# Ledger of designs, part 58: designed miniproteins, single chains, continued (3)

Each design is a single chain, and the fold is of that chain. pLDDT is the mean over its residues in the fold that is shown.

## One batch from the design tools (miniprotein)

Design m10127
Fold by ESMFold2-Fast:
Structure m10127 (fold): chain A 64 residues (1-64)
Amino acid sequence: MDKVLKIFEEVLGVSPVKEDDDFFELGGNWVKASKIRSRIEEELGIHVPLSDIYDNPTPRGILS
């Protein structure tokens, strides 16, 4: 979880990010969603479909 929160903070440029914070309410868009997905896949080895970020737009939701 901590690494995912850090990825959200770095990509969105806001801190702190909490587990249930909405990505789009934090200023997220398609480009930032793609960056978060890419970094999670690269750093954690977890494949996150772009649709999962749209359907469950929280750090906790995308890890489910």
Scores: mean pLDDT 78

Design m10128
Fold by ESMFold2-Fast:
Structure m10128 (fold): chain A 77 residues (1-77)
Amino acid sequence: DKKAKEYFEKGKELYKQGKYEEAIEYYEKAIELSTDKKLIAEAYYLRGKAYEKLGKLEEASEYFIKSKLLTPKDDKS
């Protein structure tokens, strides 16, 4: 979905500006609107990084785990 990608890119822009709380909100919107596992996994990862920047390490860990589960190490052929 184009709108999910737009929210994802806005989140990345806000993260780069140090606006971590706003970045989290936009990553959340991207996740909600997307059916693309790769985009959702990347948004979870970046949301986790934003929580880490805010000192919310437990929340960061949760989102890193969610991201990893959507991008498994081994693909089923």
Scores: mean pLDDT 80

Design m10129
Fold by ESMFold2-Fast:
Structure m10129 (fold): chain A 63 residues (1-63)
Amino acid sequence: MEKLDKVAKEIQEAIDKAGADHPLVKKAIEYLDKAEEAKTEEEAEEYVKKAEEYIKKAKEEAE
């Protein structure tokens, strides 16, 4: 799923800004992993959206 690749790239940007050990970055990675394991496309999209929300918050905390 192309959305997973995009989220993975955004996680790397969040790591560069906030650090890999940041709690929000860890949450984003957790939701990306859940999206990979999702049984339906709808569940995967929900987890991707949550990962994106945590990435955005991590970047904001780093600014």
Scores: mean pLDDT 78

Design m10130
Fold by ESMFold2-Fast:
Structure m10130 (fold): chain A 74 residues (1-74)
Amino acid sequence: MLGDIRRLRKKIAEEMKKNNFDLKKAYEVEAEGYRELGDRIAKELKSLGQPDLAEEARKLTDEMVEKLRKKAEE
């Protein structure tokens, strides 16, 4: 879990550098990464028999994605 977040942050930093610190593009990449991470965590929690935690994980990542998308639109 922590390693996945660390890799996502590294990927965002690399994309920012490649795009001359294009913040809009960075927010879009970050939003997509959190959406995929949330889907993975939710599926794993469901397979472990913890559907309530899976819903919480998805809700939290969906809220982060929504906030990042709003920043990308600014």
Scores: mean pLDDT 74

Design m10131
Fold by ESMFold2-Fast:
Structure m10131 (fold): chain A 68 residues (1-68)
Amino acid sequence: MIFSREQVERALLRLLIDGLITPEQAEACGRRVSQHESFTEEEVEEICREAGLTDEQIEALLAILESL
């Protein structure tokens, strides 16, 4: 599955609003996401791991992305 930058940004914002990630994690992910227009699931997972998200936070992000 391929996700747009807007979808990934909306999912990150949702996690931040719900208190599931920190503002620093959201900013770190957002900086990397801004460099591309589309992402595979694997690319989203790699970006989030490099930004310091836990496996549980990544799973929550992917669940939101699949609902968008």
Scores: mean pLDDT 84

Design m10132
Fold by ESMFold2-Fast:
Structure m10132 (fold): chain A 85 residues (1-85)
Amino acid sequence: EAVEHLKKALELTDRPELQKVIEEAIKKVDTNPEEAIRLIEDAIGVLDVERAVQLLFDTPEGQERAKKLDEAIKHLEKALEILRA
């Protein structure tokens, strides 16, 4: 279920701006899936950049943060796959 994966990504995200984007995607899954897809793609792009920055510092905190961001990205990618099916 796409909504379940979006909810998991929302739980793994602590940035208010990204939480709002994911919440809007959840609202649009059934009514406007093309817009939901666009919002999910935007969220993935932002999280991927943040993950890369965390990995660049190569610290224990950065490694833990990068792992959490990777899990959020994977859930968003699974939601995207379901919506495109």
Scores: mean pLDDT 81

Design m10133
Fold by ESMFold2-Fast:
Structure m10133 (fold): chain A 81 residues (1-81)
Amino acid sequence: LKKETIEEAIKNLERLLEATKNEKLKALIKKHIEELRKLLKEYEKLTDEELINTFENLVAEIVNAIYEENNVEEAHKLAEL
């Protein structure tokens, strides 16, 4: 997993946060941005397997949440990172 992929995911979530009016989804996006920033900060300490698994789990969680809030197109965009 590349640092640029994690940085791109953070950037896309920050854009989604600005576009979203749903307070529950905003809170979840903020939480995931913080987790991704933590992952990026610990990048040099984690194995490739740990990086990939953590990143994919975080992306899956937010994508599922966006689907539940009926933002299917944004969920697809994020899933393709």
Scores: mean pLDDT 74

Design m10134
Fold by ESMFold2-Fast:
Structure m10134 (fold): chain A 98 residues (1-98)
Amino acid sequence: GPEELLEEAERLLREAERLLKEAKEALYEKKDYERAIELAEEARRLAEEALRLAMEALRLTPSDDREMILRAIGLALRAIGLIFEADLLIEEAKKKLG
């Protein structure tokens, strides 16, 4: 049901955030641009899956379940933010590679 979809979305978002943190360390501290791209691309894929699950949960949630609706919307917005952050990191790393 919607609860299981949101729990999986939260798990994927936590992993995406971990990978983005590692991507930033690779990009800014280690100057490992290829690794930064790899990590950011993986984070982007996980965030896209989390967005899909959050949107599916929203579709399955009863209109009077305000708590579940807000949770689904919150996770969807978080996923969108991580996708944009990953895209910015990938573009920056590509610029550094030439």
Scores: mean pLDDT 92

Design m10135
Fold by ESMFold2-Fast:
Structure m10135 (fold): chain A 75 residues (1-75)
Amino acid sequence: SKKEEAEKLIEEANKLMDEAVRSTDPAERLRLLDEAIKKYNEAAEKAKDDPFLQRYAVNLAIAAELERVAVELEA
């Protein structure tokens, strides 16, 4: 189902976020964050029929984008 696809994308993006937090290389962190943001946005699109899941995915994408800005400012 679209909901199961969205949940799987969120799980995959969460793993990328965990890898980004553990990385000490700014270039690797930015790459991992970009991949996580993409997956969270895809999850939000697939979750259009589930407003709670869509909002959750959007909020995760925003959090990842804020972390990306923080990494860029450290460079």
Scores: mean pLDDT 88

Design m10136
Fold by ESMFold2-Fast:
Structure m10136 (fold): chain A 60 residues (1-60)
Amino acid sequence: PRTVTFRRRITAKDLEEARRKAEELGREIAEQLPGGRVVSVEVEQIGPTEYLATITVEVE
């Protein structure tokens, strides 16, 4: 098994919504990869309604 890190920009009204969207995105990414499993999800605010999600997924 190895890990792959993805960075995605998301739009949300607040941090709680951003975290929820990031978790949903992590699940979608993991589903597209063989043996994909979300290891961590981190969210950072980069604008008033813009957030950067850093998602780490284990594959195989």
Scores: mean pLDDT 84

Design m10137
Fold by ESMFold2-Fast:
Structure m10137 (fold): chain A 75 residues (1-75)
Amino acid sequence: SSYLRSLIEEARDRARALVNAVKQGLVTKEQAEKEIDEIRKRLETLMDTLKVSPEEREQALAELDRIKEEARKAL
């Protein structure tokens, strides 16, 4: 889904913005990690609601996990 793909890219951009906010002292690492976790949970719930195929769900979750890991390594 092009819609799901755009939401995943928005999650990536938001995670990067949160990392930058932590580096600028505007947000704590704990707050940034919590927000990233909430973004992932919201998208997981949305995929369940949209009843995406198991293959699309697995690919999307793997990409979201990669976004989270990249952000945590940068923090």
Scores: mean pLDDT 84

Design m10138
Fold by ESMFold2-Fast:
Structure m10138 (fold): chain A 80 residues (1-80)
Amino acid sequence: GSLEEELEKKKKEIKEKKEELKKLEEELKKKMKELETSENVAKAIGEILRLIGEILDLELEIKRLEKEIEELEKKIEELG
């Protein structure tokens, strides 16, 4: 069914976004450690803030996808 195919596509998308989120979180950890030894604190802070913004955007996308998945699963259960 089209709903089941849509559910699988969204589950794949959320998995990919969660992997991207983990990569950004590791990059953020590295940049935060570099801040302690940075000669250019303003640049280092700017890069950290950018990474935080990207992480927050991905977390919001993941939350939207999780809600869409829950709604699709409920619709499939109600129809089955």
Scores: mean pLDDT 84

Design m10139
Fold by ESMFold2-Fast:
Structure m10139 (fold): chain A 97 residues (1-97)
Amino acid sequence: MEELKERAIELLRKLLDYLAEVEPQSDDPVRVGAATVGAATLLATLQSTDPEKLDPEGLERAVEILERALKELEQTSDPQEKIDIIERAVREVARAL
């Protein structure tokens, strides 16, 4: 459980790193800002929540969603497509937790 929480936190940090790289290349600062706030909120929530209070199945799904999104981001060069991938991942992770 704690290992899954730490993994989800690590993956959310990587997602935020991708947002920082995309921000200067994007024509949509509002979407980038909203996605950044969403990802940062999920990161803060996981950091402050005791592992025993987290749903293990939800946390496993969150890790799977984030790993898939990061793999898609590595294969994507278009900044707008990267924002679409990140927005979808943030929404799906919030729903899984």
Scores: mean pLDDT 82

Design m10140
Fold by ESMFold2-Fast:
Structure m10140 (fold): chain A 60 residues (1-60)
Amino acid sequence: PKILVTVKEDYKATKPDELDVKKGEVLELLDHDAERVLVRTKEGKEGWIPVKYIESVEVL
């Protein structure tokens, strides 16, 4: 199943493996660890963001 996550607030990447994301952006969840989620944007960009910046999770 496809999993979507909604961004809680703007996040600016601080590491090479991270993504810049905006509040309200919907991203596809690809993977996760204890502190971060690996997501893909609608444009096909992939990277990690801290889990604290995720508002909701939707399973399609």
Scores: mean pLDDT 84

Design m10141
Fold by ESMFold2-Fast:
Structure m10141 (fold): chain A 66 residues (1-66)
Amino acid sequence: LEEAYRRAIEKGQRGEEVSKEELDALYIHALEPLRANLAAADPGTQELYRRVIEKAEEALKKLEEK
């Protein structure tokens, strides 16, 4: 997962096509710290984190659907 995330970042920086696996790793890696921060955030910030998490999960769901 960590290696796939790293590859996704490197390929994106070079303008290369990112695979589904690499893109999935990018979403999952981004969601983990956001979920951890949600638990520790103040009530006002929790709403912002929740919306970002929902957007990332929607993107992952659409990718999984195809």
Scores: mean pLDDT 68

Design m10142
Fold by ESMFold2-Fast:
Structure m10142 (fold): chain A 65 residues (1-65)
Amino acid sequence: SAGQELLRRLAQRDAGVPEEVLERLLAAATAGDEAAIREAQRQMVREGGLSERQARSLAEAFRAL
């Protein structure tokens, strides 16, 4: 959705999460793949430097759209 794309761009610009990781999250959320969403959340912590709380909030926002 347009909202998921907007959130992806904001997270990339403001949170410094790699675009590659955000693209995986967007694809997983669009497909409704819970396991892939959780893996993207882990990668945001590991590779994007987000806290677990920040990564969880981002994943929840993508799922809600």
Scores: mean pLDDT 74

Design m10143
Fold by ESMFold2-Fast:
Structure m10143 (fold): chain A 59 residues (1-59)
Amino acid sequence: MAELLKNIIESNDNVVPATSKEIGEEIKELAKKLGVEIEVIISDDKSGEELLKLLKKAI
């Protein structure tokens, strides 16, 4: 599971959208636990929230 999430993040050039700064921070912290450095962009795209849910299940 964790390796699949890592591959998804890497396939997007390590860029992840977040609907808020707090959500972006959580995604960044959890991705760091998987060994991935990400760049967060603030947008109305909810895919970052879905990724956050998957990261919480993987860790």
Scores: mean pLDDT 75

Design m10145
Fold by ESMFold2-Fast:
Structure m10145 (fold): chain A 85 residues (1-85)
Amino acid sequence: SEEEELKKLREEIRKRVARAVAAALRRIGDLIQEYIERKRRAEERGDKEELERIEKEYEERMKELNEELLEELKKLEEEEKKEKE
């Protein structure tokens, strides 16, 4: 009974991890597409200042997305650990 409930909880956590990763990958994909498009337009205009801004925004957004994913994964790891104590 308790062992079956733990197995079920582990499967649910695994599914939640998969969903969190999939959502993050979609957001990263969208961000990369936006970055490429914006960079291409700025390069076509020869706007070096806009290129530098686009690069900084991309780096900052990527950092934020990575931190959000790591925080979500840590919460899921803590949830799994609580059931093993």
Scores: mean pLDDT 82

Design m10146
Fold by ESMFold2-Fast:
Structure m10146 (fold): chain A 55 residues (1-55)
Amino acid sequence: DEEVEKLLKEAEPYLTKEEIDSIRGLYEGARRAGMSKEEVLELVKEAIEDFIKRK
C-alpha cells in the first residue's frame, strides 16, 4: 500500500527501524484480518503517534 509506505517514510526520522518494522507487521496483520484500507491507514497513523509519544 503506497499510502502506508509514504506514512512510514515520513516517520523514519522519528522512529527506530524496530518501531517501523513493528508497524509494518501490524498493518500486514490488519490487512490479512480483512480490515479496510481506511481502517489500516488509521491504525498505522495511531501506531506512529503512539511510538513518538513514548519517546
Scores: mean pLDDT 79

Design m10147
Fold by ESMFold2-Fast:
Structure m10147 (fold): chain A 55 residues (1-55)
Amino acid sequence: MPSREELLAEMERLIAEMEKTDPEAARRLRVTVDELAAQDAWDMLAWMVEELRRA
């Protein structure tokens, strides 16, 4: 698994891709990522990265 910093960097990249199509969804996702990181829910963040990559 990537480090927490690497995981956040990958999520930022995926959010940037989403922002091209749906800026509001990208904004909402940033809030969710911040909340999950604040709760130390790194396993959930890792799962979200994998799901977004599959799309």
Scores: mean pLDDT 78

Design m10148
Fold by ESMFold2-Fast:
Structure m10148 (fold): chain A 75 residues (1-75)
Amino acid sequence: SAEELAELVERLKEDPELARRTLEEAKRFDPRVAAALHELLRQETFEEMVETAERLLRSDPAAARRLTELLRRAL
């Protein structure tokens, strides 16, 4: 869900080094997943992250699912 994806990104933001490493892994794995993660990391508030996650799930559900899996492994 959009809220789950936003929650995972918020937790990732608590560790800036892990966030950087996860973004680098995403870039090597799938450019779409990396773009999605970068866009979510750029949001300043949880509300904005949820809105961004909802847009990503609507436009590219496959990339959003792969990102969620990557974040679950990283965290």
Scores: mean pLDDT 85

Design m10149
Fold by ESMFold2-Fast:
Structure m10149 (fold): chain A 71 residues (1-71)
Amino acid sequence: SMQKEAEATPYVMAAAVAVRTGDYELAVEYLEKADAIYPSEGIREQLREVARRAEEAGDEEAAARAREVLE
């Protein structure tokens, strides 16, 4: 699983940058790709945090998308 983790890492990093720029929809897209490659509790925790931040920012679509990935 080290190969899958290495493949997912760039997406996790890109999601962090997207969160810093307030692009929650893009952050969810990258985390969804990361979770598909290498499912982990760390990625799921980041999705929960993005959902919370998106909701606080009024981005209901990004919040809903993040919650959908967590199902």
Scores: mean pLDDT 85

Design m10150
Fold by ESMFold2-Fast:
Structure m10150 (fold): chain A 86 residues (1-86)
Amino acid sequence: MTLNVTFRGVDDAQKQQLLAYAAELKKQGFKVTVQVDGDTVNLTVEGLTVEQAIGEALRAIGLGLEGHEVKIEFKGDTLNIEVTFK
């Protein structure tokens, strides 16, 4: 299955943290696509099991710690997560 995570309102330090996370996933052998547009970072991870997708989703939510809005949508073979930094 596919995990799609959108981070909104990120600062430069948070962008570096998210790019490091994406690089870690790539080193683990996952197919990872990263798109950066202003203060928005989109991360797509393909080829996950359901358990892996849930685990990585929880980890991604953890990167948006404290005071953030999280939206979760499961549709077909894709788990969509949106994290908004405040």
Scores: mean pLDDT 77

Design m10151
Fold by ESMFold2-Fast:
Structure m10151 (fold): chain A 58 residues (1-58)
Amino acid sequence: EEEEKRLREAAEIQAKAFREMGYDVTDEDVERIVTAGKNGKPGALEGARAIADALAAS
């Protein structure tokens, strides 16, 4: 759907930004953000931040 496409584009932009900051963001992380947004859970951006925090902690 169009909403999923928009979520994927936003997630990819966010992933690119995190990768440029030195975080190892994977395609699986992007899919998790898209899935959360598609299911109406708050925060594709919040999800990306949580993933970045988890990667920084490892």
Scores: mean pLDDT 66

Design m10152
Fold by ESMFold2-Fast:
Structure m10152 (fold): chain A 69 residues (1-69)
Amino acid sequence: MDLEEAARVAVKLLKKAKSPEEAAEIIKEIAEAAGLDPIEIAKKAIEIAEKEDKKTAELARGALEILEK
């Protein structure tokens, strides 16, 4: 799974997330399964979500802040 595929899976799952904390956990799980950096997945997911769903983009931004701490 490449970064683009991982980010698209993340965006799909984040549409059902209820909090930035849940979004961060989803991204971590995808990153572990794909062997990728969760921060890179979060950044790419924000780019994709901003063009499709503002609420999902906000959840992805909150997840990125949690992952960077």
Scores: mean pLDDT 84

Design m10153
Fold by ESMFold2-Fast:
Structure m10153 (fold): chain A 76 residues (1-76)
Amino acid sequence: SLEKKANILDIAGNILFAAGDYETAARLWEEAAKLYEQSGKKKDAAVAYRNASIAYRQAGDQEKADELEKKAKELE
């Protein structure tokens, strides 16, 4: 299911963020968020978009960080 795929990507994002690979963590959480959103899991999508935003900010991508923070707020 889309939700199960999103869960796997979310877990992978957490592992890579902890390892300091912010760029990959951000991309995985962004993909997880899109899959949560497609499966109707708005709260999970909002959390994943916030995590992706934080990771993009750590990676130096302020534009993507701001975009995804806005998406997270729209889902709340």
Scores: mean pLDDT 90

Design m10154
Fold by ESMFold2-Fast:
Structure m10154 (fold): chain A 73 residues (1-73)
Amino acid sequence: DLKKKAEEAEKKAEEARKKAEEYEKKAEELKKYIEENPNAEEEVIREYIEEGATAGLYLMLASSYRIAAESLK
């Protein structure tokens, strides 16, 4: 039972990390655009902040699931 729960937590940690990487990539692309375009529209700057924040949230989720998985081993 505990081993199965640990495996499920590890899987969720991996999925969350994958999502974090996806949002980090989007944020990085937006950051590059903003750096090349000082007069970038407010909407683009807002999207950069939102994508970065979402990536951070998924990194925290991945970390939390990893800690849970280790505590169950």
Scores: mean pLDDT 82

Design m10155
Fold by ESMFold2-Fast:
Structure m10155 (fold): chain A 79 residues (1-79)
Amino acid sequence: SEEEILRLAKEDPQKAASALVAETVLAIGYDLEYEMTGSKEDLEKALEEYRKAIAGARAMGLDSSVFERKAKELEEKLK
């Protein structure tokens, strides 16, 4: 949840940063897999990971604009 992400960022910033990196890598991986497979499941997984990255970046006071743009692009593909 967003509350849990905010709590993690406050109590364990290094773990929050590691989670953001992992979420970003997963989002890129699923997005690339979608480009190769056309799988809606990969698209949905990429979107979920980008949404987590947005929440984590915002919680840490980092720029989330790239993740927000990517999430919007993937949301349009799901219509």
Scores: mean pLDDT 84

Design m10156
Fold by ESMFold2-Fast:
Structure m10156 (fold): chain A 82 residues (1-82)
Amino acid sequence: SVTEAVAAEIEIVGAEVEVELARRFPPAERRATARAVLATLAAVRETIEKLHAQGVISDAEYQKLMERLARVEAAARELLAA
């Protein structure tokens, strides 16, 4: 649905902000935030894949969302490793 697609985009934006803020956190809090972000992104990925499979989002939209999601996942994994 359009509501689910909008919610997925908002979650990605929120995750981007959380990752950037977490760079300034102490190591334990930074890792906790990274884990929470990765869990959120896993749920968002499932929603995006479902919406694409249902034809709610186009192939082009799916690619853009998945590329953005992958960048945030990579940044969160770097925070988790630090």
Scores: mean pLDDT 86

Design m10157
Fold by ESMFold2-Fast:
Structure m10157 (fold): chain A 70 residues (1-70)
Amino acid sequence: SLDEAIARMKEIAEKLSPEAREYVQRAIDALRAGDTDAAVRYLQEAMKLAPEELADEIGDAFVEALNALR
C-alpha cells in the first residue's frame, strides 16, 4: 500500500542527514498530492546526499510507493 511504502521511506530517512531527510519528506508530500514528477525530483536530490546503500533502499521504497498510486 502507499501508506506502507511511505512508512518504509520514513524509516530509511531516519538514517539520512537532515538535508536528505527534508528532501524525502518533500517527495512524500508530493506523492500524497499525486505530483509524481515533483516526487521524483525531490527523491533524486535525497539520493545524491545519501550513502549508496541507503540511496538504493530509499529508491526501492519510492518505486513501491509509485506502484501503489493508480
Scores: mean pLDDT 86

Design m10158
Fold by ESMFold2-Fast:
Structure m10158 (fold): chain A 78 residues (1-78)
Amino acid sequence: MRALGEFLKEGLRRAAEEAVAALPALAAAGEDPRALAEALVAGVERLAQGLVERGLLSEEEARELIERTRRLAEEAVA
């Protein structure tokens, strides 16, 4: 369980960071950068909550991941 949880947590964290890095390019392609940022954060929140419900991630780890993703997304679309 713990090894799988750590793997999934790290995978989700990296995927979120990569998605944030893509936001400026998607915005340049005609997407609304704020809408993209909010959609990304909402997606990470949903996935992190699912992992917490399955006991693969702690509530604290999920909160930290969501906060980090929101901060990075806000900076990327500023």
Scores: mean pLDDT 79

Design m10159
Fold by ESMFold2-Fast:
Structure m10159 (fold): chain A 60 residues (1-60)
Amino acid sequence: LLEEAEKAYEAGDKETAIRLYEMAGNQGDAEAYRKLSVLYAELGEEDKAREWRQKALEIA
């Protein structure tokens, strides 16, 4: 899941990347939530970026 999310992100498919990062994070991968935070920050959605960063810290 994490590698698939990273491939989608590199390809510019941010919608698929968001979906796959959420799935990986929900399975306990704190790095996936961290990447999701970075992606939302790049989209200008700072509130969502903060929320996902906090979730990453909670499961790390």
Scores: mean pLDDT 80

Design m10160
Fold by ESMFold2-Fast:
Structure m10160 (fold): chain A 65 residues (1-65)
Amino acid sequence: SAYEALLEAKNRLAALLPVAPPEALPHLRAALEHIDAAGRAPNEEEMLEHARKALEHLDRAEALL
């Protein structure tokens, strides 16, 4: 669901913030922007799309660990 994807993105961002190298920070910033957009989305479809974009950026950040 959109809510599960958003919760997953929030949890992964929180886990990565204390351990991420400087090179990952732009990806974490992009993930946070999409998490914020998901929270403000007018419907569940747009919430899910933003949550998925956040997860894509988190995958890129994790690849730099």
Scores: mean pLDDT 89

Design m10161
Fold by ESMFold2-Fast:
Structure m10161 (fold): chain A 81 residues (1-81)
Amino acid sequence: SAAVARLQARLQRLRDKFKEILDEIIKEMPPEVKAELQRLYEENASPEKIIEFLEEHGYTDLAQKFKSELLKEFERLDAEA
């Protein structure tokens, strides 16, 4: 039970970091694009779907930044064990 609780807490931290990174990436985007990205997050879309949406709408540099920031946070959280 303690191990399950720690795993659940770690998954919640990953979700929280995903939201923080997404909010930072979209802060200067048009309102309609920002609303669609927020909707994708609320619908539990994978990071891959967010990246695909950004690339399809011409935000290739932001898609690359999002990938990079998520990878850094995943590696950081993995190191915490």
Scores: mean pLDDT 75

Design m10162
Fold by ESMFold2-Fast:
Structure m10162 (fold): chain A 69 residues (1-69)
Amino acid sequence: MDEANELLQLGNVLYEEGKYDEAIELYKKALELDPKNALAWEQLGKIYEEKYGDKEKAKEYFEKAEKIK
């Protein structure tokens, strides 16, 4: 299986369990393997906006996702 996608899926599981810091670490690892993983960028944006209230950081991550083709 694609390791970047496996890390993304595990991050999603941790997000659903409320383990946001651990989810962020897995999304970042997925992006180290595949920096064009738009879903990982979107999940980082979602956590920063919804859980940390960091709208500026969330916007940066969402813009990264939007620029990926």
Scores: mean pLDDT 82

Design m10163
Fold by ESMFold2-Fast:
Structure m10163 (fold): chain A 77 residues (1-77)
Amino acid sequence: ATPVEQAVLEAEAKVALASMAIATVEPSEELQKLVDEAARAAQEARRALKQGDNEKALELAKKATELAEKAIELAKK
């Protein structure tokens, strides 16, 4: 797989982990918004990858990963 394809796959995996992490804690609008934004970024990264826009796909994948990791860290408190 290409480095960009790997970044998109990793972003999608991190979003799934974040969704699972927030499901284990009390409902939080802030955590849900972070996961929703991360999921949207990952979806847009996948679309950019399919369109051959590797630069946009990489930027969106990194954004999705960062938002998902933030949600996971906040859920651990």
Scores: mean pLDDT 85

Design m10164
Fold by ESMFold2-Fast:
Structure m10164 (fold): chain A 85 residues (1-85)
Amino acid sequence: NPEVIERIRELSERLKNGELVEDEELDELYKNSKTETEKGAVKFLRYLNEAMRNNEKPETSGVTGLTEDEVLRIIARLEYEEINK
């Protein structure tokens, strides 16, 4: 789903820049996610958003099983699958 992939990318960049996202944006994105990969990326973004809101250093490996690099690789893979299938 190109719209979901683009939205995951957009929210990921906003969070990288220190911008918080609204829970409603993440809830809508999760509802529009069709694959476990997309849903996993949204769960990671929610974790990162909450960590930033609480002024905590995001430590991703123990809670979500995904790192920032893994989320970006998921986005790249989803984009590849949309183009080639």
Scores: mean pLDDT 66

